# Designed miniproteins, single chains, continued (5), part 63

Each design is a single chain, and the fold is of that chain. pLDDT is the mean over its residues in the fold that is shown.

## One batch from the design tools (miniprotein)

Design m18296
Fold by ESMFold2-Fast:
Structure m18296 (fold): chain A 64 residues (1-64)
Amino acid sequence: GAALEEEIERHEREAVRALLAGDAERAVAHTRKMLELMVEMGKISEAEAEERLARAEAAIRQAI
């Protein structure tokens, strides 16, 4: 529903803000929560969420 969509968007925005601030742990945490909510809404599979999280973590670590 709309509430979960807004929560996903909030976590996405916070992950980007954390990345721009150099806060890797916060960026990864918000990315993980965003992906968990996307799976709950049926937007992506659990396997796709795991792949996206792994790629995001690698990119975040490389950016720092």
Scores: mean pLDDT 83

Design m18297
Fold by ESMFold2-Fast:
Structure m18297 (fold): chain A 69 residues (1-69)
Amino acid sequence: MEEEVELLQRIAEALRKIRELYNKGDKEGADKVYEETIAWLREQGREELAERVRELYKQIPKIIEFEKN
């Protein structure tokens, strides 16, 4: 459905931006994007997706390390 596809696309873009901010050393900016994404998902009534984003966010520093190698 269009609504769910848009939600997933916005999550993907937020995660990409978080990764780019971490690559630049802007961890505070990455945290801000993460918190805004969680708040937005909760506003949409998608608490399960918010929890998934929390799990993915914890993996981002490991992904960045892998990409640098």
Scores: mean pLDDT 75

Design m18298
Fold by ESMFold2-Fast:
Order: sequence, then structure tokens, then C-alpha cells
Structure m18298 (fold): chain A 68 residues (1-68)
Amino acid sequence: MSKEELIEILEEELEKYRDNAAVRTALSHLLRVAKEDPELALKNIERALKTTTDPELREALKELLKKL
């Protein structure tokens, strides 16, 4: 997967969850990481999915991984 594809997918998820501040904050951090290190961003997504207690964030991360 290209860095550009990961950024596009993250921006799409950010727009979908625009009205959820907690999810938006988490996705914005992942987007920043993806711009510097896309492999680290992918690992951070997997880790966040395992550790999050927020059901909306969990859904967003599952959708993100499904698109990857």
C-alpha cells in the first residue's frame, strides 16, 4: 500500500467522523504519523484497535483496516 493511499483513506475516515471530537483527534494523530512513517501509522492503528474502549473509534479503526 502506498503512503498516498493510506493518507487518502485516513482523510475519508476523518470526514466521516468529523462530528466526533475524540475519533477526529485520534484519526488526526494517525494522519500526522502516516505522513512521516506509514508503517508506524499502520502499527498504531492495529494497537489502537486492540486497546480502545470507545465503540465509535473501534468502528472507525475497523473500517480503516478493512479499506487497507
Scores: mean pLDDT 81

Design m18299
Fold by ESMFold2-Fast:
Structure m18299 (fold): chain A 109 residues (1-109)
Amino acid sequence: MAPTVEVEVEVRLRTEDPVATARAVAQFMQEHEGTVENFEELLRRFGIEVRVRSAAELSPEQRNALASILASAIVAALLEGPEAGREMALELTAEGIIRIRRLRITVER
């Protein structure tokens, strides 16, 4: 098992309908496994930009965990605002093999 790695993440998303986008993202996550490949497809479909800074290389397990955390944070940010997304990510990282030290989420219309 890999040690816990700390990451800094920036998420940028542009959408005219945050609620519809959140529902579509949540449905994609229910229909697909929480892998980094599925997360990259999700980002491509919805025009979401993600930048990750890490002090160490992430294992596949850590990458999958981060992808699942960020997908949930994106849904929360779209429904309730960027701060709700940050709170969701903090809650999920408390149980995981990865810790988000800094998360910035920007939702533009």
Scores: mean pLDDT 78

Design m18300
Fold by ESMFold2-Fast:
Formats: C-alpha cells, structure tokens, sequence
Structure m18300 (fold): chain A 70 residues (1-70)
C-alpha cells in the first residue's frame, strides 16, 4: 500500500499541474506534466497490480494527447 499511496499522490499532483498549465494556455508544459503522470501511474500499476493506477495512466495519456493535438 505504501508504494500505491505515494504513486497516487504523485500522479494527482502532476495532473493538477498539467491542468493549471492548460488553463494558462501553456499546452506544451501541460502535455509534459500529463505524460509524466501517465508514466508514473503506468510504472506503479505494473509494479503493484493496481487497477486504479492503470486507469489513471489511461486518463493521463488521453489528456496528454488532447493538449498535444492543439
């Protein structure tokens, strides 16, 4: 549980940072933060087997694609 909790906190913070940059119009930084959130969530999901982290990785990947295409 310790690794899952730390990963969830890190992913949430990175997603929040991405959202802030997206609102500010800095789509390149927003994409970078969403991509890092997706990477951390995916790594943690593979290591811990957490379905929640796997879903968070998918959502972060979608957010990164949306801002990168703009």
Amino acid sequence: MKEVLLAEMEVSMLVMAGAVYKLAGDLEKAAEYYEEAARKAREAAERTGSERLAREAEIAEEMAREVAEQ
Scores: mean pLDDT 81

Design m18301
Fold by ESMFold2-Fast:
Structure m18301 (fold): chain A 67 residues (1-67)
Amino acid sequence: MEEYARELAEEVERQLLKLGLPEEEARKIAEETRERILKAESESEAAAIAVGAVLRGIGLVIDRELA
């Protein structure tokens, strides 16, 4: 789980950076995502948490473009 959480969190950070989030925000979301994945009871739950983090990042980018 710890290795899987690290890999998913790194992928989330990478995707958020590609979306144009600042490094500090991408890192913070990735760290929060890693903590949530470590508490997940299944790989399916962990994957859902990671997907949710990317969707949140997309929402933050949209909010900045509209504000």
Scores: mean pLDDT 79

Design m18302
Fold by ESMFold2-Fast:
Structure m18302 (fold): chain A 67 residues (1-67)
Amino acid sequence: SVSERLHELVERFNSLYDKLSPEEAQRVRELLKRAMDAMRRGDTDTAERYLREVEELLDEVEEKARS
């Protein structure tokens, strides 16, 4: 579900927080806010799109951290 994916991405964001630049952290917060706003409106498709953008950003941060 969208709620399960949101929870997972928030957990990943918290675990990676010290590896994020201030700009990356701000972008993730903005996307999470947009996803939550869409969920409040019942716009599941828009929420899923924003959560996908969060996932892609966090995947990039994780890959960078492994290097």
Scores: mean pLDDT 85

Design m18303
Fold by ESMFold2-Fast:
Parts: structure tokens; sequence; C-alpha cells
Structure m18303 (fold): chain A 55 residues (1-55)
């Protein structure tokens, strides 16, 4: 479930980059592994990962 949650949220960040703050709040509420999420997102879209780190 944890690995699936990370994959789901990475997909959502890529599909809806305008909603990053809402997505992060949702991920925190669901106890998603944010470190794994950021690592996967950085591999796929480093610019989007940098935007999240600045929030």
Amino acid sequence: SESRDVALFVGLALAYPEDLETLLAWAREQDVDLAAFLERLRALDPELAERIERL
C-alpha cells in the first residue's frame, strides 16, 4: 500500500502541477512517505520537485 500511495501521488503531481500545495496537504493526511515521493518525482521531473521543496 505504501509503494502504491507514493506512485499515485507522483502521478497526481505530474498530472496536476498547479495543485501541489493541496496535493502535499492530502499526502500528509494519508501518511504518504514524502521522502520516497520526492525522490521518485525528482527522477521524473526535477523542476517540479524543486517547486515542491520551495513550498
Scores: mean pLDDT 82

Design m18304
Fold by ESMFold2-Fast:
Structure m18304 (fold): chain A 92 residues (1-92)
Amino acid sequence: GSEIEQLAKELEEKLKSEGINATISLSGTKLTITLNVNNPNKLIAITLSLIGLKIEGLNIDISLSGTKLTITLSADNEQQLINALKALLKSL
C-alpha cells in the first residue's frame, strides 16, 4: 500500500476510536470521507477543524445531510493530499 492509503486507514481508525463511523474512499488525488455521527457537537468540531485547514492546492467540499457528513478533499498532487491527511490526524 502507498503512504496515502496507510494515512487514510489511520484516519478511519482514529475516527472509529472517537466513536465516529467513517468510510474513506481514494481515487487518484481525490479523497472522500463519509461520517455518520450521533453527536451534533462532534460534527461541529470536525467541520471547524476542516474550515481551519488551509493547504495550497487543496480544495475541500463539505456537505451535511442530517447526521451524515461527506467531505471531499481534492488536490493537485498526492503529496498535498498526504499533507492534508497528516494535518487532519493531528487536529483530531
Scores: mean pLDDT 77

Design m18305
Fold by ESMFold2-Fast:
Structure m18305 (fold): chain A 74 residues (1-74)
Amino acid sequence: ALTPLELAVLQALWQHGPLTASELAELLGVSQSTVSRALRRLEARGLVASSVDASGRRLYSVTEAGRQALLEAL
């Protein structure tokens, strides 16, 4: 099952597109370390993917599996 924080992360990524951990922390009103832990768990489960932009920032996006998990949790 997804925690409330994991659901919020997936919803934010689905609505706003690729975001950094810092941007997610600001949106959700939590620390970057809290978001980074949630992102690592979600990425390990294949629900989130990451890539590095032209400036070297790591961006996270929801996968199709992540979208399905989010829809099941609604």
Scores: mean pLDDT 85

Design m18306
Fold by ESMFold2-Fast:
Structure m18306 (fold): chain A 69 residues (1-69)
Amino acid sequence: MNPFVEKFYEENKEELKRIAEYYFGKKVSDELIRKAIELAFDKYGIGALAVSNVLKEAKKLIEKGITKE
């Protein structure tokens, strides 16, 4: 686990869940948000880790049906 991912998750998880549920019309788990942050960090790095990039990865996870894994 990357400490920058943990910090971003703890600081932003509630806002990210609220925004994702609003835009996607579906409840999202804490685990899905955490996974989306990890994927965004792996893909874009810390300098590009932003709410928009995390939501983009969360949308991909939802489309793959990984909401209950």
Scores: mean pLDDT 72

Design m18307
Fold by ESMFold2-Fast:
Structure m18307 (fold): chain A 66 residues (1-66)
Amino acid sequence: SSTNPEVLELEIEASLHYAKAAIYRLIAERYREKGDEELAAEYEALAEEHREEAERLEEEARRLEE
């Protein structure tokens, strides 16, 4: 395998943050469907934070491969 254990751990952590982002976006869409735009925006912001963390971890993993 070309993937070292440290890179694999970062990739798994990034995947977990992407999963959390997806869950929060689903919650935001449910609140938007019910007309609660304020709560929808709050959960969308949480989803964005987790997406950004996932991307940061992916970039960190990429740097370790260089």
Scores: mean pLDDT 87

Design m18309
Fold by ESMFold2-Fast:
Structure m18309 (fold): chain A 55 residues (1-55)
Amino acid sequence: SMEQEIKRRMIEALEEYHKKNNIDTSKLSLEEAKEHQKIFNEIAKEIEKEVLERA
């Protein structure tokens, strides 16, 4: 389903981003963690939009 495809791609993108940038979320300051979350949210929105546009 489209929902499952979006979910899978979001999870994969988050894992890949962590791996590529060697991010340890437990060591981030509060402000750094908030900015990190904003980046993830934007990536997630783009993935959702792309999958929905393909449907």
Scores: mean pLDDT 74

Design m18310
Fold by ESMFold2-Fast:
Structure m18310 (fold): chain A 63 residues (1-63)
Amino acid sequence: SAERLLLGVLAGAEVYAKRGEEQKKVIEEIKEKAKTLSPEAQEAVERGIELAEEKLKKEEEEA
């Protein structure tokens, strides 16, 4: 659904904005907040984070 898609995109964007230890901290914070949401929303957040991490790796390789 649109709501789950938005949650994933927002989580991914937040992860994209950070690096190193600060990025890990943001990931933990997002996951903790997501625990108060539905299981579907939690999965969307996890996928958003995973996609952001993969995109960052690819961008670093292509840069």
Scores: mean pLDDT 73

Design m18311
Fold by ESMFold2-Fast:
Structure m18311 (fold): chain A 64 residues (1-64)
Amino acid sequence: VGKRVEVTMLEDQAGFDSEGNILKKGDTITGTVLKVLPDGDLILQTDDGKRYLLGADKVKVKEV
C-alpha cells in the first residue's frame, strides 16, 4: 500500500482497468498500490489516473 511498483502481466486477463478493459500477457504498468484485497489482488493507480485490478497470482510485481 502506497508503494510505487512496476507490474508485468504473466498471462492474458491478468488484470482489468476501471472500465473493464483487459490487460494482455507481457503488458507492463507502473503506479501506486492503493489497496490489497483479502484474496491478494491489487488495486493499482497509474500517474494518468487510471485504476487497475490485478490478479496476485498472474502478475509479477517489482518495487520502483
Scores: mean pLDDT 74

Design m18312
Fold by ESMFold2-Fast:
Structure m18312 (fold): chain A 55 residues (1-55)
Amino acid sequence: SELVEKLRQLVDEGVKLAKENVEAAKAGDTERQKELNKKMQEVSKEVSELREQLR
């Protein structure tokens, strides 16, 4: 299913963003942390929407 593969890709992207957010936090880069948090929120929303479609 294309939807299942899309969900898998979004989960992987979320993991990468979380890793980058930890690195930005260690560097004290507040602006980058804000951008990454926004992207993680967008990924989380897409994951929720796809999960509803798969039901």
Scores: mean pLDDT 83

Design m18313
Fold by ESMFold2-Fast:
Structure m18313 (fold): chain A 69 residues (1-69)
Amino acid sequence: SLTEEIAREVERAYLEGSEEDAQAVRNKALGRAKETLSDAETGRVGNAIDEAMEKARKLREEREKLLQE
């Protein structure tokens, strides 16, 4: 679904870039959702993004532990 695609893009932006990059993707996606979707659907998109950001945060912590000497 579009929601799953957005969640994957947020996770990728976080892991390959930064938290700020992920927040930029989040803001853009939520802005578009508000223009085209119902409030309930926009809420579901927001929840999926928040879950993707938390997953990415945990994965980034693991990567940082592996890179520390």
Scores: mean pLDDT 80

Design m18314
Fold by ESMFold2-Fast:
Structure m18314 (fold): chain A 66 residues (1-66)
Amino acid sequence: KKKAEEYYELGLKYYEEGNYVEAEKYFMKAFELYKELGDEEGVKKTLEKLIEIGVEKIKEGVEKHL
């Protein structure tokens, strides 16, 4: 689906820029659209990026509260 691909591409752009907040936002939008379509490959690739971003955010949070 065109919009899912567009959001995924935007997510990649922000991810490469190190803007994880915006990257996560667009990957979440792509993930929901791929999920609605039953696109297993799209769901998998967006989830992989979301997990990477989530891990980095959790590490930052844990360090602050240690």
Scores: mean pLDDT 76

Design m18315
Fold by ESMFold2-Fast:
Structure m18315 (fold): chain A 68 residues (1-68)
Amino acid sequence: GAAEAAKAVIELAEQGAKEIVVELADGTVMRVDGSNVAQVAGAALRIIGDDPERVVIKAGEEELVFEN
């Protein structure tokens, strides 16, 4: 769900991911600098607030898919 997707964005940033791409079901794409706390927090809050049906998170070679 949205909470798990938001947590994944935060955890990827804490693990040193420099670029995190978040794709929402409505076609919104957010490119997040993992070293920028405000961008990471903003992306997590956007995911929680929108409660999207699907979130795709990409960081390096890793792709995570969350569905509600």
Scores: mean pLDDT 83

Design m18316
Fold by ESMFold2-Fast:
Structure m18316 (fold): chain A 73 residues (1-73)
Amino acid sequence: ELSPVEQAEAFAEFMERLIKLLEENPELMENPIVQEFVEEAIREAERFLAENPDLPEELKERLRELIERLREL
């Protein structure tokens, strides 16, 4: 039902919210389940980018920046 662009936008919003939550609650990153969830989110975002090369460049860059921010947590 969602277009790839709409899916990418929703995923970006989700990652932005997740980053904010983890920055405000850094103790959550001490939990192995939370760490695994973050790693899975990164893997899914990278897969989504690889499978959707025709996304607008601005949106691809936004997703790449969010992936890097998640990796730095």
Scores: mean pLDDT 85

Design m18317
Fold by ESMFold2-Fast:
Structure m18317 (fold): chain A 50 residues (1-50)
Amino acid sequence: SKLDKLNAIAKPYNTSAGRLGDNDVVVFGTPDDVKKAEPLVLEEAKKLGY
């Protein structure tokens, strides 16, 4: 699924990707880990049509 692909990017940074709505992607983790993972997760989400 699209979420599985986002989590493949998020997990190495000790974070996880989820959604709050149909097109909204959220990254969960510590603030420092989220700062590193979030740009990469959002870039992939955009490529996947989020």
Scores: mean pLDDT 79

Design m18318
Fold by ESMFold2-Fast:
Structure m18318 (fold): chain A 76 residues (1-76)
Amino acid sequence: SSLIDQAVELAGQGSKAAKAGDLETAAKHYREAAELALQAGARSLAREMLLKLSEVYEKMGDFETAREYRERAEAL
């Protein structure tokens, strides 16, 4: 679907930002990708995006937000 295609593109942009050390941009793109994946009912993709988002917040030192995203991913 178009929503899944957009989520995959945003996930790619998030990955590129994360590799460049732009954690804020990576978080934004992974969050948008997770939202679109959830709208599309793509649970596996949504879980993957939430886990990547958890990793990004952990790298930013925000352990509370990282834990929250990990728990949300595990609930899917």
Scores: mean pLDDT 91

Design m18319
Fold by ESMFold2-Fast:
Structure m18319 (fold): chain A 62 residues (1-62)
Amino acid sequence: GMELYKALKDYTAKTPDELSFKKGDILEVPTDASPGAVLVKARNLETGEEGLIPARYIEKIE
């Protein structure tokens, strides 16, 4: 399944496979995403774009 997360800070993609986002953006992430330092695949619901993001910069919405 997918879970909703909120971006804790702005992030600029450093590779073509990564997604840029802004603090407060809502991101959809697979439920098997590890909390911490791993890169996860996400969809930015504000822009509709998909890419890899650092999991440590997002927080799960309850």
Scores: mean pLDDT 75

Design m18320
Fold by ESMFold2-Fast:
Structure m18320 (fold): chain A 99 residues (1-99)
Amino acid sequence: MAEEGARAGKEAAEAAKEEGSEGAAKAAEGGAEAAAKAAEEKDPLVAALHAGAGALAAAMAAVIAKKEGKEKAAEAAAEAAEEAGEGALEWSKKAIAAA
């Protein structure tokens, strides 16, 4: 899931660049970086925070792309937000179990 979130975020950034949405591309790149940090974290709560930030950044990329009529970029960013969001929920459950 963490690697999937980072990959999806990178794919969303590439789709945004291909469709000419620089704002969506930057937001998606930020989401990919946050998801990658989550994958490298040993602390589940810190991993959940990074994955959550990645999901929000990817969701912002989807909104920007959709407002600009960039359908491929919006779809890729929405997928990245879903992958990062699932990761955040999984790490949150691990953090609760460890408490």
Scores: mean pLDDT 80

Design m18321
Fold by ESMFold2-Fast:
Structure m18321 (fold): chain A 95 residues (1-95)
Amino acid sequence: MVEKGLEAFAAGDFEEAIKYFEKAIEEDPEDARAWLLLGAAYYFLGKYEEAVEYFEKAIELDPEDAEAWAGLAEAYKKLGEYEKAKEYEAKAEAL
């Protein structure tokens, strides 16, 4: 399911990508990469609050994932939470 989601994501079909990543999480809810990719897809759809939730779940499962911390920082920038964005950006850079 993740591979089909990545194909949809690469094509810019973020709604389709979300369906595949949601299916991957139904099959394996501990798949940190699937949570990361869900966050990224919601971010590109402009759904920044949902993107934050999914990036936070990815970090809960894999706190060493610099990409998930960077995604959190970018989502918080879009929400106007600049202090949080700076904190999480520093966390991503330290990893």
Scores: mean pLDDT 86

Design m18322
Fold by ESMFold2-Fast:
Structure m18322 (fold): chain A 67 residues (1-67)
Amino acid sequence: SALVEEAERLLREAERAIREGRLDEASKLMQKLQELLKVLEKTDPEAAKRLRERLEELDRMGVRSAL
């Protein structure tokens, strides 16, 4: 699925941005991913669930790096 591939790309870019301390960029990437997941939930709820779990992990990592 093109949506799944795009979501995985956004996850990787957000993770890199967090690791590099670019939190504003990471926030924008995570917002785009959330919008994409809302669309994906209606067409492929199982894939959306797995990707959402990964997004939650990234959010937790971003909070830790901001502390």
Scores: mean pLDDT 81

Design m18323
Fold by ESMFold2-Fast:
Structure m18323 (fold): chain A 64 residues (1-64)
Amino acid sequence: LKTVSLMMLGLAYELDGNLEEAVKAYEEAIKIDPSNKLAWRKLAELYEKLGDTEKAEQYREKAS
């Protein structure tokens, strides 16, 4: 499986407003390819939307 498929799945859930499933898809993407900066950035954005500022900061730092 390619990380691009998981990124597309995460984006689809995000557009649908299903933020919890979007988080799961992006977390699977970083497990397969931890160098995928976009996945880390998306997780930071999602955790910020969910109100988890501390996790959002951690993922944002990894995205840099």
Scores: mean pLDDT 80

Design m18324
Fold by ESMFold2-Fast:
Structure m18324 (fold): chain A 79 residues (1-79)
Amino acid sequence: MEEQRELARGIGYVMAIVGAALEGRFDEAKRLADELVQEVKEKKSPSLIEAGRLAAKTLENFGLTDVAERVRKAIEEAE
């Protein structure tokens, strides 16, 4: 089932982005966020959109505002 795969992928992205940010690996967090942006734009899956919302909030909390804004724009376009 495609939506189940997208749910697992979304969870993976959020966990990876949070982990990278917590470890101070901000370049990796930004790269993962940009990958998530492409997935949201391509798939427009509700699970990936929700993952994007969680990721954007995490990125914003770590001061990665530019990347957080890119994720939010991708979500707006996918909705």
Scores: mean pLDDT 80

Design m18325
Fold by ESMFold2-Fast:
Structure m18325 (fold): chain A 87 residues (1-87)
Amino acid sequence: MAAVREKVEQRIRETRLEIIGEARRVHEREGLLATLQYLIDRGRALIAEGQAILASATSEEQRLLGQAYIALGQELIAVAEEARAEL
């Protein structure tokens, strides 16, 4: 269990860093509103991917990964919507 959790956490960390890097590029090219929309769209895509993984999950690793993708997607949407509400 511990090794599987560490592997999932590592993948989520890598995914978060990839998203942060892309968000910075969107911000530099298109500004804040485009960045917030990118985070919402990416969050929705992660939720859909996580749900698809859970629907076809045959291992604990796949189940944990699917749940983690849904959680990350929900976090991105919440943060982006909160930031957008302040504008």
Scores: mean pLDDT 87

Design m18326
Fold by ESMFold2-Fast:
Structure m18326 (fold): chain A 68 residues (1-68)
Amino acid sequence: GTGAEGGEAVGRRMAAGEAPSPEELAALKGDEAAAEAAARAARELGGLSDEQAEALRDLVLAGGEGDV
């Protein structure tokens, strides 16, 4: 679905060392498929550890809630 594509885009940004946009993260809040896609893309492209992938999954699920 659209959530998985959005998550993959976030994962690609993180793999490239770029911060994902707050708008992208807000759109994916609570989407488990998006969170999994983001973690997977970051691992495949950026070589993230399982711990780093879990942190990214949590960020996507939270919709980027935090200080910007």
Scores: mean pLDDT 75

Design m18327
Fold by ESMFold2-Fast:
Structure m18327 (fold): chain A 82 residues (1-82)
Amino acid sequence: EREAVAEELRRLGERLREADAAAPMTAEQRLDVLVATVQRLIAAGKLTPEQVAQFQQEVAEVERLLALSKETGKPLEELDAA
């Protein structure tokens, strides 16, 4: 179960690298791909409720940092370090 989630996350990373190699993506576009992938995995029933909650929490945190980056003009790395 946890191994299946790790495998899907690895494949997501490969997909994002493939997409970025074909056409450079913004952080917002990468987040959109991540959200779409999470929704697809939920719909496929491959995630437990606990794994869904954890992954949604991680996505929400990235969205929050991205919004804060837009408001403050600071890079994501600086905000993550704070």
Scores: mean pLDDT 65

Design m18328
Fold by ESMFold2-Fast:
Structure m18328 (fold): chain A 69 residues (1-69)
Amino acid sequence: IEELEKKVKEAKSPLEKAQAYIDLGRAYLERGDYEKAIEAFEKALNYAVGSARSRIRRLLDEAREKLKK
């Protein structure tokens, strides 16, 4: 997680930030930190354009569904 947080800080372009937040969100999702996963995916969505936004929304929906458990 710390390594992925560092990648977010090191990302220089919106595209790199979107990808870094996607990776961070997936890591939180895998660990069961659903609230943090949702936050990361929401941030990824702010930087993403085009088809990437659809992929992020699917991940966000998955995280939200797991949070309701």
Scores: mean pLDDT 77

Design m18329
Fold by ESMFold2-Fast:
Structure m18329 (fold): chain A 76 residues (1-76)
Amino acid sequence: VEALARRLAALADASTPEQREALRELIVEEARAASEEEARALLEALRRAAELAKTEEAKRVLEEAAREVEEILREK
């Protein structure tokens, strides 16, 4: 979780607005295809990544992704 969270935060911080939206879409697609256990681990990593992110834009995208993954988990 920590390693993935650090990587996600770094990627979001280094990304353009277009790349951040692409990252959010990719995360949501991965969560839909993932098992409940995998999606839960991804949610934990996203919440942690949002705490680690340095820019407000990166933090917002990661928090949005976390909310969407949480909704997906409720349907699994």
Scores: mean pLDDT 83

Design m18330
Fold by ESMFold2-Fast:
Order: C-alpha cells, then sequence, then structure tokens
Structure m18330 (fold): chain A 61 residues (1-61)
C-alpha cells in the first residue's frame, strides 16, 4: 500500500540523516510525504525534510 511505501521512505530518510547525508534524507522524507494519505503524517514528513535541509546548509558553514 502507499502507507507501507511511505513508511519505507521515512525509514530511509532516518537512515540517511543518521549518516549525515541530509539532502538525500530530505528527498526520502518528501517522497514519504507524497505517498501518505494522512495529513498529520504528511506534515511530520515535510517538517523532517525541512530540518534535514537546514542541517545540510549548516554543515557547509
Amino acid sequence: SNEEEAEKYKKLGEEYYKKGKYVEAAEYYLKAAELTSDPKEKLEYEVNAGLALIQAAVSKI
């Protein structure tokens, strides 16, 4: 199901974030947000993507 795919991409986002691959983490979180039908989960994934992008920007300074 789309929810199972969203969960898979969320876990990939978490894994890439832990590896310091923040841009790739954000891409996976955004894919999870696109696949979920739950507005609350969508918002949470989008927030996590935004936080990953902030980390990517800060790590370049």
Scores: mean pLDDT 86

Design m18331
Fold by ESMFold2-Fast:
Structure m18331 (fold): chain A 78 residues (1-78)
Amino acid sequence: MREELEREVEEGVAQIVAGVAALLARKGLVEEAIAFLEEQVSRFDEETREFLLREVLRLARELGAEELARWAEEQLRA
């Protein structure tokens, strides 16, 4: 039960982080979005980091934020 709650919290935080980055990119603050994500990804384990990066990529593609989408794709390939 505690492990399930921790997983849900981590995924929830990752979704919020991805949403904030996407919002920044939508406002033309792409460099700030990438800097924010670089700080945040180091806080998560590998599995949650991949989840975060996939969410960022999905949102970036939906918004047409090409630079953010490319950054996320590069992070997922590394």
Scores: mean pLDDT 79

Design m18332
Fold by ESMFold2-Fast:
Structure m18332 (fold): chain A 55 residues (1-55)
Amino acid sequence: MEEELIEKYIPGAKTLLQFVPEEVVIKYIAKELEKEGVSKERAEELARKIVERAK
């Protein structure tokens, strides 16, 4: 489910946000989601949601 995928990446996003700008974290997570079979467009949307929840 989409929610499970979001929760999976929140801890990583929290860690990355301590060291790199938000846009870099979003791009990184989007690429990881694409590797898991998520489309580019949906991966970007999910990455932004993950980063918002990680704040």
Scores: mean pLDDT 81

Design m18333
Fold by ESMFold2-Fast:
Structure m18333 (fold): chain A 85 residues (1-85)
Amino acid sequence: MKEKFDIEVKVGIADIVIGVAVVAYNPSKPFARVEDLPEELRKLADEAVKYSEKAIQYVNEGNLEKAKEYADKAMELAKELFDRA
């Protein structure tokens, strides 16, 4: 099912964008984590991760409409985090 694959790829890209933002904020730290972000950026990262997890949950449940909605939200938050880091 192509739609399932497209959603999973989008979630993967969102997770990569979150990781890049965390590293960009702490360039001297090779294993930078969400916990290393300021509280406001950490809340944004935590919310993005939660939406990514919900997207995968809905994919596993076969609810591709909800999965796409949450994948889109995760990507938007990941981009916001990247722009603010």
Scores: mean pLDDT 74

Design m18334
Fold by ESMFold2-Fast:
Structure m18334 (fold): chain A 68 residues (1-68)
Amino acid sequence: SIAELLAEFYRAVAAGDLATAKRLLEEAVRLAQRRELSPSDRAALEDALGWLERVDPEFAARLRALWE
């Protein structure tokens, strides 16, 4: 689920494992492409993408393009 992937994403962030965090967020975005999201899942995914924009703005922009 999106919630499970985002929980793992924040664990990877806390561990300083940016490569794993980026892969998990891409998986969440790819799931979002294939299903309708609840408002809470959409907000949670937007928050995670907002965090990534501060760290790797180019990668975040690519993920946003995939989600649209």
Scores: mean pLDDT 85

